# Designs tried in a protein design run: designed miniproteins, single chains, continued (4). Part 36

Each design is a single chain, and the fold is of that chain. pLDDT is the mean over its residues in the fold that is shown.

## One batch from the design tools (miniprotein)

Design m13221
Fold by ESMFold2-Fast:
Structure m13221 (fold): chain A 78 residues (1-78)
Amino acid sequence: GYIPPITPEQQEAAQKAVAEAEVLEQLGDLEGALKAYLEALFLYPSLEILEKARLLAEKLGDKGALNILELLEERLLE
């Protein structure tokens, strides 16, 4: 699929969200980490970020997050 142009601000915000998610995951806050990865994914749609979010959603058994990630993956791959 086509990825729209991303502003430097959106990219920086996404990078900060990913870094925050990684810190939260290391602290054992898997719900907080998942939220941060989802925020990053909405700012910067990326299969790499999607894969990280999917792994956390699977660990948490979060069906809502898994459904959202499945729809986003289909849209990205088309």
Scores: mean pLDDT 79

Design m13222
Fold by ESMFold2-Fast:
Structure m13222 (fold): chain A 70 residues (1-70)
Amino acid sequence: GEMLRKEAEKLLKEAERYAVLGMTGSDPERYARLAREKAEEAKRLAEEAGDKKLVEGATNTIKAAEQILA
């Protein structure tokens, strides 16, 4: 549904902001974990909504967060 797509988009934007904080901020582990958690939620909702572009965006954000945590 459209509501799931909008919520997924919102969560992905939040995850992307946390990923930037994880790359540039003073607490990379905390913000990278928050980015991963929000992106995983966004991916689940995007899959339920059938929005492949949001699924790809969320997957890329999860990967970026995991690289910060590695």
Scores: mean pLDDT 85

Design m13223
Fold by ESMFold2-Fast:
Structure m13223 (fold): chain A 106 residues (1-106)
Amino acid sequence: EEERLKELEKALKSPDPETQIAAVRELGRLALESKDPGIQLKAVELLREIVKTHPDPEVQLEAVRALGRIAADPTALPEVQAGSRKALEEARTHPDPAVQEEARRA
C-alpha cells in the first residue's frame, strides 16, 4: 500500500480535476479501511496537506469532507480520528471562507 500512496500523490498533481478528486476519495478510504495503521495515518497526513497547500479549492473541499467522515467514524483508530480532528480544527482557520465553512460542518 506504500506504492498506492505514491500513486495517489502523483494523481493529486494530475492536470485533471476529476483524477485529483478521485485520489482524495481513495485517501479517505485508505484512512478507514487499510489494515496497516501506518498507511491510515499517512493517508490522514496527506489529506491534511491537501487542505493546507492544494491550489484547487474543490480538491481542498473534498479533503475536508474526507477528514470529516474519518473523524466521525467510530471504527477508526483513535490516532486516525485525532489526526483528522486536528486537520479539521486547522481548516476552521483556513484563509478560504468555503473551506472554513466545510470544516465547521464536519
Scores: mean pLDDT 82

Design m13224
Fold by ESMFold2-Fast:
Structure m13224 (fold): chain A 67 residues (1-67)
Amino acid sequence: SMEVARALAEAGPEAAERAVTAAASGMDPQTIARVGGVDEATGRALAEAGPEGAAADGKLAGQMLGG
């Protein structure tokens, strides 16, 4: 979602990549939040989105970060 993408963009490109990769790997919301440096609500949203949804949110965050 736009809100998740924004949270990932605010965390920065390296943190966003870690969070998306953790979500795609099936990690739990708390672990996603920890490795990505994002809040627990963002971690839950990424986990619920699944690998394809997490990749889409990561792509949107990348667009916000200047590309």
Scores: mean pLDDT 79

Design m13225
Fold by ESMFold2-Fast:
Structure m13225 (fold): chain A 76 residues (1-76)
Amino acid sequence: SEARRNIEDLLEMLEEWTKSGNEKIADLVKEIKELQKKREDLEREGAPESVIREVGRELVDKQHEAFEEMVKRSKK
């Protein structure tokens, strides 16, 4: 899906920061991967739309946190 591709693209960009030993970005990457898997599992199992939406919100929030951390770390 497009959402999955966007998350995978973000995680690839964050890989360089995790390799640099940035623990906060590493933690966010882990959380994003766990939420992405949870959402995919729920969608595959036919979970209620309300439950999928809630996980989707958490996933978007974590993606924003990771992006903001990247931007913050890019500034001297």
Scores: mean pLDDT 77

Design m13226
Fold by ESMFold2-Fast:
Structure m13226 (fold): chain A 101 residues (1-101)
Amino acid sequence: MLIKVKAEPITVENAKAGDILEVTVTNTGPGTIKNVSVFLRDENGNILASSAPATLKEGESVTFRLRVPASADGKTLTVEVQGYSEDPKATLKVEVKVIPG
């Protein structure tokens, strides 16, 4: 049975419309994590942007690029990363870099 794996959410304060969030996700194991996706939420929990899903083998990394939409200018955003694993000990590491637009 696939178990949902969630990374600890990362907060981006005072987001600027047009900036690119580079979200690097690493599968820190154990095992493969499927359907790894990034969601960008506002302060009210609305999804503003999402990535296409990726499959990460143990030790593999992927970088997602999400544009901060005009509706998010000046807001506090939450970067959420989740996937699914057959191993209940599976973990994801997330790093966010803001690239000015």
Scores: mean pLDDT 87

Design m13227
Fold by ESMFold2-Fast:
Structure m13227 (fold): chain A 99 residues (1-99)
Amino acid sequence: MPSISLSPASLRAPAGSSIDISVSLSGDGQGNYRLIARLLDAASGEELWRSDPIDIAIGDSINISIRAPSARGRYIIRVIAYDANGNIVASASARLDVF
């Protein structure tokens, strides 16, 4: 079963700053998967930002750059992996506290 690892899993950033997260896909599986990273407001659950779909295979690692929101608060970075049929096969979340 595929698995996603995010590094760091929790971070703090100044409002409007650029932050990087590393995303690794591990486990067993065949073919290409697609990653989508989302930035969600933790209180409302509303999506503030979404990455373009990124092709990834088992054993790959990628860096995703995200701009911290201008509003102070708590946010969730959620990364979801989809198989070739569009099924969710793995997901992971990181916490972002903006000050």
Scores: mean pLDDT 85

Design m13228
Fold by ESMFold2-Fast:
Structure m13228 (fold): chain A 73 residues (1-73)
Amino acid sequence: SSLERIKQVGRAIAQALRDGGRTDDADRILEELDRARSPEEAAQVVIRGMNLATDAGIGDQALAAAHDQSLAL
């Protein structure tokens, strides 16, 4: 489903945040993904995760993780 695909992308971004030492940000994104009930809600969480990664200086790593996960679906 579209919702599950977007959630997998969001989980990849959360993992990139965790690998970059942003554990609290990663946990927040994972919690918000678990609560997302629509593709639109999940997409907003993905956008927030990317913004957090960019602010932390790991936006390129998060983007690569999201892209790799999209190809692995």
Scores: mean pLDDT 87

Design m13229
Fold by ESMFold2-Fast:
Formats: structure tokens, sequence, C-alpha cells
Structure m13229 (fold): chain A 85 residues (1-85)
């Protein structure tokens, strides 16, 4: 489904960038989501991408220590969930 494809795409980007500095990883994820939302035709997937962009922007306003912990938890959660897709 378009949702499964989106979720897998997000999981792959997060996994590929999990060992990078968190600020760089968040900027890469945001860019991916912006490009995905711009090209996506499914309104549910587009809304999901836009909501995740807002979440990433909120994370970018947090102290680096909190960004690192949230990024780690996010990456671990997506890796587990993507294994079932």
Amino acid sequence: SPLDEFALGVAKVVEANKDKPVKEALEILKKFLEEYAAKEKDPEVKAGAEHLIALVEKMMELPEEEQEELWKRFAETLEREAAEL
C-alpha cells in the first residue's frame, strides 16, 4: 500500500543516517519528507508526511541531548516495525 511504501521509505532513511550527528540526520529526514510530500498523490500519506515534518521541526528546537535520545528511540522503533513490512 502507499502507507507501507512511505513507512518503509522513512525507515530506510532513518537507518541509513542513524550513526550521523543528530542535527544532520534530522535535516536529511526533513528533506526526504518534504520531497515525498511534494510528489505524493495519496492524501493520507501526504498528511502523514506533513505531520512528521512538523514533529521533526519540533525536535530540531530541543537541546541536542534530547534530540539524540528521541532520534535513537525513533530509529529503533522504525527498525522493528519495518521488519514486518
Scores: mean pLDDT 81

Design m13230
Fold by ESMFold2-Fast:
Structure m13230 (fold): chain A 106 residues (1-106)
Amino acid sequence: MVTDEQLKAAAERLKKKIKESKDDREKIIYALELFLVVPQAVEEVYEILDKALKTGDFESAKKELIEYLKKKLGLSEESAEEVANYLLDYYSKKLDLLEKIEQLRE
């Protein structure tokens, strides 16, 4: 199994690639890879998404995600908005599946 130290190293490598990339497309790719490969390094993102789904306040969640992506990963506002939209779409679909699993557990 992958160790916490290896996950932290992978997260730092991906964050460095985001920062050093000159192309917004590459920054978006590395940010999404960070989300998929090392979700533990972006737990704050999942907390923001979970709060949005409990409150229905997706506008505040989108704003918080954009600020996080800009400040922590160094994305432009446009790239941060694109990543935030992908994360919101993905997380919404994940909740639909969790609701289906709950129904099957009856």
Scores: mean pLDDT 75

Design m13231
Fold by ESMFold2-Fast:
Structure m13231 (fold): chain A 71 residues (1-71)
Amino acid sequence: MSPEQREKIEELLRKIQQLSEEAKQFVQEQIAKAQQGTPAEAQKALQEAGDFLKKKSEESGKLYDEAKKIA
């Protein structure tokens, strides 16, 4: 693997890390809402957290597929 290919893979890994951090922050906000809110708000918070995490996971998967094509 060339140095340029390695740098590109590292850049993609950094993007995946950023998506992971965004997902963690959003889930923490939803946990806070669930703890302070009504049972209905807790259910909504769980659904929103799940939907957001799925979307970020799909984005992460695309970056991983791009990294595999480089290697």
Scores: mean pLDDT 80

Design m13232
Fold by ESMFold2-Fast:
Structure m13232 (fold): chain A 90 residues (1-90)
Amino acid sequence: MVERLIELARRSDIEEALALAEEAARAGLFQSVAEAEEFAERSGVTGRTLEVDGVRYSVVSVIMAVLTGRPFPPALAARLEAARARLRAL
């Protein structure tokens, strides 16, 4: 599972990569920040961020928000939902 998600994230734009990371985190594929960092490194997305309302979000920040139960700002949540819809259409 994780290997397939890494390959999809490598081919994705940043919004799609963040949406894949959120879905994987909610599915229980990550247990720690170290695993989130490993996923970002293996996906080639470590240096990539999405800016929403002046705040930059990385794959690690999205995974950690899910693991710590922090809610996403509505603007970020909407963009991740739209990206998931695009991924499901492929």
Scores: mean pLDDT 81

Design m13233
Fold by ESMFold2-Fast:
Structure m13233 (fold): chain A 80 residues (1-80)
Amino acid sequence: MQQTIDLLRQQTQQAQQQLRSQGRSDRIPALQTSTDLGISLLQRASSSDQQRVRDILLSNSSDPILGVQLAVQSLLQSQS
């Protein structure tokens, strides 16, 4: 659990740096809100959902904005 949350936080920090470098700092609050929701969902997630999130983040390490968005979306879909 903690390792997956730490990875999500790390990738979010990288995504925020990427957004700043692209002049898209206005999108950072929305990304942070998504990450906070993702962390809350991860605290209640199954081991398989946590592993899926890790796989998404690791496979999208070169595009951390996409990686974080896909990880949070995956968690939201598991709540439906």
Scores: mean pLDDT 82

Design m13234
Fold by ESMFold2-Fast:
Structure m13234 (fold): chain A 80 residues (1-80)
Amino acid sequence: SMNEQIIKLLKQMKAALEAKDYEKYVQYLAELARLQGVSDEEIEAYVQRVKDFVKENPEAFDEMAKALVKKLDEEIKKME
């Protein structure tokens, strides 16, 4: 059941990145971290760092998002 929940979140994260819906991507990333036992304080710090990076380096983030989509696809295939 936990493995199925992780696969579902990875697929949702991939879809959000492909749609360039970075707000949804960050929400799913936070949900995945919470499932893995990361504290709300640490999640908030990660979210803020991602938002800051996007503001400072939007073109670099778009390129990283493409690489993340590929990595998420590979991880999903390994878990299935």
Scores: mean pLDDT 82

Design m13235
Fold by ESMFold2-Fast:
Structure m13235 (fold): chain A 100 residues (1-100)
Amino acid sequence: SMKEELLQKIEELLNKAREEILKAVRDGKSFDEIVEIANKAFEEFLKLKPSPRIASAFGRALGRVLQAVREGKSFEEIEKIIDEEYAEVLKVARQELDSL
C-alpha cells in the first residue's frame, strides 16, 4: 500500500540519517557540521510529505540528538539517544498512518 511504502521510506531515511550522524560523531566533526547533516536529513524527510505530527516528531528527535552532541556526550550515549528517539518517531509514524 502507499502507507506501507511511506513507512518504509521513513525507516530508510531515519537509518541513513543515523549512520551519517554517528559517523560524523565518530570522525570528530564539529557541532556545526553535524547540524548541517541533521538539517539535510530533515529536508529530505519533508520531501516525503509526512503529516505535521510525524514531521514534528522527527524534528524533536533531531533536536535532542543535537543537544547531546553539543553537551559533548559520548558516542555510545549519542547512539542510545538516537535509537530511543527514532523508535518514538517510528511509533508516531505507525500510529498516524494506521489511523488514515
Scores: mean pLDDT 88

Design m13236
Fold by ESMFold2-Fast:
Parts: sequence; structure tokens; C-alpha cells
Structure m13236 (fold): chain A 85 residues (1-85)
Amino acid sequence: MIPEEIGELLREIKILLGEIPDKELREELDELLEKLAEVLENSKDIKKALEIINEIEKILSKVDSPVAEEILKLLNKIKEILESL
């Protein structure tokens, strides 16, 4: 079971991903976010979760939009929660 706080952050990120104008980057980010949610629900492998977050951050660095900065802030909150476990 994903901690409620992480689940809420993942839902907010999913909404914000829909605002990314580049369809290819949006689809790639959606796939990585689904993979992150699957790892957190099924394996609780913090190391794998952090690796996926780092991959999302690398792709977000290619997005010239204020929404990318907002998503990065939410991802950093997830990282802080995972590192505290």
C-alpha cells in the first residue's frame, strides 16, 4: 500500500503531466510515472523508486514550461518521504 501522502502527490503529478505541450515527452513521463506507482505499490523498493524519479527528472529538464518546475517540486517531496522510511 502506498502511503496516502505519496499517493496524493502521484495523483497531482499525473494531472500536471497532462499540461505538458510535447506529446512524446508527456507519454514517456506518463509511462515512467505508472512504473513508479507500480514499484511503490508492489515491491516497495525505495532504490528502484528513486532511480525512476531520477529518470523522470532528466526528461523534465527538456521541458520548457512552468509545469515542469511544479512537477519537480512534487517529486522532491516524494524523494524526502522515501528517504525518511
Scores: mean pLDDT 81

Design m13237
Fold by ESMFold2-Fast:
Structure m13237 (fold): chain A 74 residues (1-74)
Amino acid sequence: SAALEFLERVRELALERGDEGLARMVDYYTREAEKSDDPLAALRGAAAMLTERARARGQEDFAEEIRRLAEESL
């Protein structure tokens, strides 16, 4: 699904950047979405949190990439 492709791509980009913490956040949000009564809303919330995490760490280019991928997939 496009939502799973979004999560997989963000995780791949995080690992390419050496951000194992953000990759673990992707794993966490994937599990939380699986438990949610509204997985798509949970994933949209996760996308916002992942974007803010990247921005807070000074990775503005990564934050914009996450936002763009979320718009394409969610």
Scores: mean pLDDT 83

Design m13238
Fold by ESMFold2-Fast:
Structure m13238 (fold): chain A 108 residues (1-108)
Amino acid sequence: MEEAVEKLKKVIEEKPDDLEYIAAVLGALSGSILLSELGGLPFSLVYEAIENGTDLPKEYEEKLKKAEKELESLSEEEILERIEKIMEELAEKTGGIAKEALKLLKEA
């Protein structure tokens, strides 16, 4: 999580107009937290897999299938509610950097 937060902070400081990249990093963060929570997966491995477009280690394949099955059982509204909660928790944990990212995207 800290490495992902540092990446987001660096992008906001160096390229605040790169809204597509800010959105991609924020999406990877929220999606990784959601899948980690649903499957009981390590955040770092999920985040790395999403960022690099790689598969998780085979030892986590069953947990990933569980996360995907739980995600399929959720309504679109429930998924959005969980993402909103994750964004609020990220804003608190990141010292406001996720909140700055959201503000930049909203002002675009």
Scores: mean pLDDT 71

Design m13239
Fold by ESMFold2-Fast:
Structure m13239 (fold): chain A 99 residues (1-99)
Amino acid sequence: MINGQAVGYLPELIILYDQGKISEEELRERLEELIRYDRENPLDIDSLSPLARSFHRLVLSVEIDLAEKALAQSKVLSEELRELVEEIIEEGKELLSRL
């Protein structure tokens, strides 16, 4: 189980990398940091009100869609970086299925 925060940062990070504004090393380090944070700070779904759960579902579904679009449009991501991005998206989708 994860927090679901990581997926929301993916479009910005991919765009910055595609524009040459951040290095491959910086992108990898940021993605690894986001994965770690998400896994160490899991969302307590059972503590959420019905309204809060609905809001998390809405936000997460939009963030996943944007992340998938950014990944599909990127032409410069290495296979390693692509796999890290896909891992974040997959874990986000698993969280969404539980909301």
Scores: mean pLDDT 87

Design m13240
Fold by ESMFold2-Fast:
Structure m13240 (fold): chain A 69 residues (1-69)
Amino acid sequence: SARQELLLQTVKDEKGKEVLVSQEVIDLMIEKMKTYGSLGEMAKKLGLSVEELMDMLLEETVERIKKRE
């Protein structure tokens, strides 16, 4: 699936360094779990499905890599 391919690839940051999308997604998920208690609770509070939340977090991760500061 497109999500599996994205998780296995690297994205270059502003400095040209290759960053693993999977590692950055895990770090973002841990950050959100510390704030909301779980991804399910975060999805519920935002009125999203867990699938929609995961798509949003993947997009946010790619943008954070590109804008790293």
Scores: mean pLDDT 75

Design m13241
Fold by ESMFold2-Fast:
Parts: structure tokens; sequence; C-alpha cells
Structure m13241 (fold): chain A 96 residues (1-96)
């Protein structure tokens, strides 16, 4: 479980950065500021989750990351989102 949590925390960090870049491109400064804060919160609660909730969160992170990788106009945001998706998938495999 510890290794799965570490992978998920890194995925959430990268997703938060990608989401902030994406929000800034859309002119949504409020969303850009909130994305890293939400990521920090999710990183803080991840070690407190049971296995089922951790896998559910990892799947949500994977889905969001794959969406940003396909839809962001920023090459940087797409790259961060691809890395986040890979790490979230690894976290799911390690937790199962």
Amino acid sequence: MEKAIEKLQEAIRLLGEAAAIHARELGDDQAAAQAPKLAEYLISIAPKLDKEKLIKLAREVLDASEWLAQHSKSPRARELARQAARLAKEAIELAE
C-alpha cells in the first residue's frame, strides 16, 4: 500500500499542475489557483484512505489525467497529464 500511495500522490501533484496550466489557458484564474490547493488536500488524505477508496481516487485521477492529455492546448499540460495518468495506473496496479 505505501508504494501505491506514493505513486498516487505524485500523480495528483502532476495532475494539479496540468490542471492549473489548462485553467490559465482558458482565462480561469480562480480555477488555476484552486487546482494546486485541491491537489495538496488530496495528497494529504491519500494515506488515510482504505484500499477501496484509494483505488477509487486513483481511477478518478487517471480519468481526469487522460482527459487533460487529450484536451489541453498546452504541450506542457498534456505532458504532465500523460505522466500523471501513467503513475495513477501504476498506483491502481500496486493497490490491487
Scores: mean pLDDT 89

Design m13242
Fold by ESMFold2-Fast:
Structure m13242 (fold): chain A 80 residues (1-80)
Amino acid sequence: MSDEQIDQMRDLAKQAVEAEKNGDYIKAAELYEQLYSMETDPDTQGVVLDNASRAYEKAGDYQKSQQYQQQSQQLFQQAS
């Protein structure tokens, strides 16, 4: 990845954590979704989707939470 993409990914991760601290779980989940779309490493993709799943659960979107939790588990099974 370019340095610009790596910097953007770090910024997105920071913004997602800040959104969670502020209780804006939908924003946090959407930021994790953006980070997932830029990530190419399956282990990191799994972590990002697990974070998105938990954010959607806290937001009350149980359907998206379950979907991303299942996708995260599949990525971890393929990576390890």
Scores: mean pLDDT 81

Design m13243
Fold by ESMFold2-Fast:
Structure m13243 (fold): chain A 106 residues (1-106)
Amino acid sequence: MEKRREREEQERLSEEGKKAIEEAKKLIEEANELGTKSDDMKPEEAAEKFKEINKKLTEVADKLSELAKKDERNREEFLKAASEAASAASASAILAAGREFDLKLE
């Protein structure tokens, strides 16, 4: 049974994945907080902040997807977290576009 190196590598990937999941959760929380606080912000500032969060959520979703390709054991968990981050990124992009569109119309 020659799985010692495989276990050490898998444990490292699992640790990186857990940190990425935690990062995704924090970014999703920040996006939700921005959604509630954006009414007290200038629409231009809110749009820029939503764009920044969208970029960060997309980056962490991509990272989790890459980790899922390498870690078969945690693949389902990483793909679920990647999907949640991607959904939050999409929502943030829509909110940013809505704020910019309303400003251009009247």
Scores: mean pLDDT 78

Design m13244
Fold by ESMFold2-Fast:
Structure m13244 (fold): chain A 70 residues (1-70)
Amino acid sequence: SLIDEVRALIEKYKLTPEQVITLAKAAREGASAKEIGEKTGVPQRLISRLIRKAGSGEQLADAVVEAYGL
């Protein structure tokens, strides 16, 4: 599921709570995959894949909140 992929991403890249919040906020605000990657240290291609899978940055933000329990 999208939520499981988000959890795996957080674990693989060892994202801090602050980085996870930044990811969710930037995605919700419609930031580009490049901008989100620059802010969080996650590769742009992975952010692009997750946005495409979610359908939108807003839906990705919702999945991040759900996955991390923010």
Scores: mean pLDDT 86

Design m13245
Fold by ESMFold2-Fast:
Structure m13245 (fold): chain A 97 residues (1-97)
Amino acid sequence: GSATVSFTATEDGTVVARVTASPTPTVTVYINGAPHKDVATGVDVDGNAYAVVPNVKKGDVITVEVSGVPAGTTVTVTFYLNGDLAAPVATATATAT
């Protein structure tokens, strides 16, 4: 199944979205409803999927679509701004359908 969460950028810069779900999901990112060509995706050392979104502007809506998990899976997405991985700016949860 898939789940979608959104975050509105509070500042210009780079947004990192870290996705916690089991099994490790596939992540797709949209900016203001359009695919962003410069997004880098991967899996971190802890097994969480992530996306790095450069050149974000204040007020942009970052939408993270999470797929490859069973329906009913709780997906948690944690957002970080400008490399501050110690202090997330937002956390959102959704259930895959």
Scores: mean pLDDT 77

Design m13246
Fold by ESMFold2-Fast:
Structure m13246 (fold): chain A 65 residues (1-65)
Amino acid sequence: MEELVEKLKEILKLSEEQARTLIEHYGEARVRAILEAAEIQKDNPFDPQAVREARRKMRELLAAA
């Protein structure tokens, strides 16, 4: 769990509380799948919109929680 929380904070710029809330409400597997997509795109300098899309999706999950 802690490694997933730290990745959410670093890649999607979420707070620790927001990261833990997502994992608790939606489960580690679902949150990890979205984060993995964001991680793949974060190091691609030619597609910053993919990272923004992943962050948008995570914010929608937070709003629903």
Scores: mean pLDDT 68

Design m13247
Fold by ESMFold2-Fast:
Structure m13247 (fold): chain A 83 residues (1-83)
Amino acid sequence: MTLPAISDDQYNSLSDQIQQLRDLASQGIRRAMLNDDFDTLNQINTVLHDTSVNVSNAGSQGDLSSMQQSLDDGISRIRQILS
């Protein structure tokens, strides 16, 4: 009875993307709070919510590629907000 083998590359990619999303979101939230920038806080919160929904939907279908794409999209959106 073998667990479905997510390749080490896929696991590491997902783990790295989740950590990167978390780090960027935390950095953005901290910056926004220091500047009383509630618009930036709201935008980051929206991206996190959308990304969570998309990852959950892809995961329920076993679509690892769509999970990776959703995480990458979320990371890119937060980076744009912080630019």
Scores: mean pLDDT 79

Design m13248
Fold by ESMFold2-Fast:
Structure m13248 (fold): chain A 82 residues (1-82)
Amino acid sequence: MPKLIIARGENKDEIAKEASKKGIIILSAPESMPLVPSLLKKGNDILIMVDTEDQRKQAEEAGRKAGAEVFEVETVEQLEKV
């Protein structure tokens, strides 16, 4: 099952850097939000950086509709658990 990791807060750039080292595709809202459903359906693990609650909700909905496991992370320590 593909994973969607929603990164938010002040540490999101460091979280994205660490996720990239694991081969996770890094996306940024709002520009890359339309790519989320197609990349997840192709079996890719994705991290999307979000700035707003509306972006977070949009990413969560896209992930659930694509059948992904959805995680929300604000710290690198939380990322290590997914």
Scores: mean pLDDT 86

Design m13249
Fold by ESMFold2-Fast:
Structure m13249 (fold): chain A 84 residues (1-84)
Amino acid sequence: EKREKILELLQKALDAAAKSDSIENGVAVVALTVQIEAIRESKESDEELIKDAIRLLQNMLKVVTDPDVRKALEEALKELEEIL
């Protein structure tokens, strides 16, 4: 169930971002929540959903500076690349 694995990986990143009340982490929480909801409602192929999730995480890593959130995003990105 590739879609469930994508959602699991994004949820782990969301959980890491949600551990802090910083504004930067708040932005990450919103972005990850929106993507999770989009994937849940999407009729796209699992491959396209993985590519969309990878692109989001890559873009977030360009702007997120919190080292704990960055580690969670990098871990999720690596696992998504492995299942593609």
Scores: mean pLDDT 79

Design m13250
Fold by ESMFold2-Fast:
Structure m13250 (fold): chain A 79 residues (1-79)
Amino acid sequence: SAADEALATLRAMADRVLALARERRYSAAQLEAMLAALRAVAESLISTLSPADAARFRAEAEELFAALEEELRRIHAAA
């Protein structure tokens, strides 16, 4: 579905942010800026979806962002 494709795109971008975080070349503030940019991309993707797909995408994206923020904290703490 269009929601599954949008979620796959968002997950790929989230994986890229995690890969950059693991390189340990970026400050917490820079990683937070990347997270903010990713949230903006999520809102852009929502605007391309039907109302039903947008609702599903929003719920899944919120879970993804919660998991991403937790993993970023873990990576930073391990440094």
Scores: mean pLDDT 84

Design m13251
Fold by ESMFold2-Fast:
Structure m13251 (fold): chain A 100 residues (1-100)
Amino acid sequence: GELEELRREFEEAERELEAAIKAGDEKAALEAARRLVRTAERLVRLLVREGRVDEAKAVLQRVRDRIMELLKRLTDRELILEAIGLILRVIGLLLDLELL
């Protein structure tokens, strides 16, 4: 179903991020982090529509933690600022769920 497909896409995006981090490719890692956030937003929207708000929060917390880990490994100032922007976006989505 749609949920299983989105969970699979999410797991693939997490693997892409891990692979880019291991390769030391900071640009590829940030692009993978952007894809992870986009996939998480779609998954979270579906989970919220199905009343699965706690699972949606867990997805966003997991994404935040992954990007925080990426941030520790970035050396390029512009990529660091982009990663901070992604973290802030994820925090904003978490706050939106708390206000539900």
Scores: mean pLDDT 88

Design m13252
Fold by ESMFold2-Fast:
Structure m13252 (fold): chain A 55 residues (1-55)
Amino acid sequence: MSPEEVAEAEMQARLQEILDAWRAGEISPEQAAARILAVATDYFRRYRPEGLDPP
């Protein structure tokens, strides 16, 4: 297993958990969006080559 595969699976699990919490009414749509963005940003920071501008 590559580190990228593990990180992708972890990201997918976190995203699913956030969506489930939002659907259950435990968090607001704003909180869900912020958490999703944080997960995506963390993933990109870990696995992007240095010297490329952020998206």
Scores: mean pLDDT 73

Design m13253
Fold by ESMFold2-Fast:
Structure m13253 (fold): chain A 85 residues (1-85)
Amino acid sequence: SSMRQKKSIEAMQLIVRFYELLSAPEVDRDEIIKILEQLAAIYRELGEDAMAAVVDQVIEMVKANAAPDEIIRFFARGLSAAQRG
């Protein structure tokens, strides 16, 4: 549906912004958490509960001050696994 397509595009834009924020010289963790909360909400709207759960875990990693490299690896692997079932 056109709504699913729009939400998928919004999710992709939030993912791009997430990587940009993690790669910044000064990491704004509060802004990253805000972007990830929006991404998790979109995945729940799409019924992609497994992907939303991955994003929720990444939020906890950001709150725990995990290294950007650990966050990126977990996110990439988690989304890949969720998409495969």
Scores: mean pLDDT 86

Design m13254
Fold by ESMFold2-Fast:
Structure m13254 (fold): chain A 88 residues (1-88)
Amino acid sequence: DERLELDIEIGVVEVAAATLMAVLPNMPLSEEDREKVKALLEEALEKAREAERALAAGDLERARALVEEARRLVREAMELLKKAEKEA
């Protein structure tokens, strides 16, 4: 069931991005890296919200494209966090 799979994937992305956003102020990052991670996570949350709207409208193609973009943004944020932690 593609609709159920997309709904689950959107929810996972939203929880991941929101969790990272919540812990971000307490992470040992430079101000520049913190702002970069914040921007990526904010964009990921916007793409996830757009994916929810597309899914509600029955546009599975658009929902899939948007959730994939949101997933890429979360991965990019995680890569920056992983790099910063290793160098801290």
Scores: mean pLDDT 85

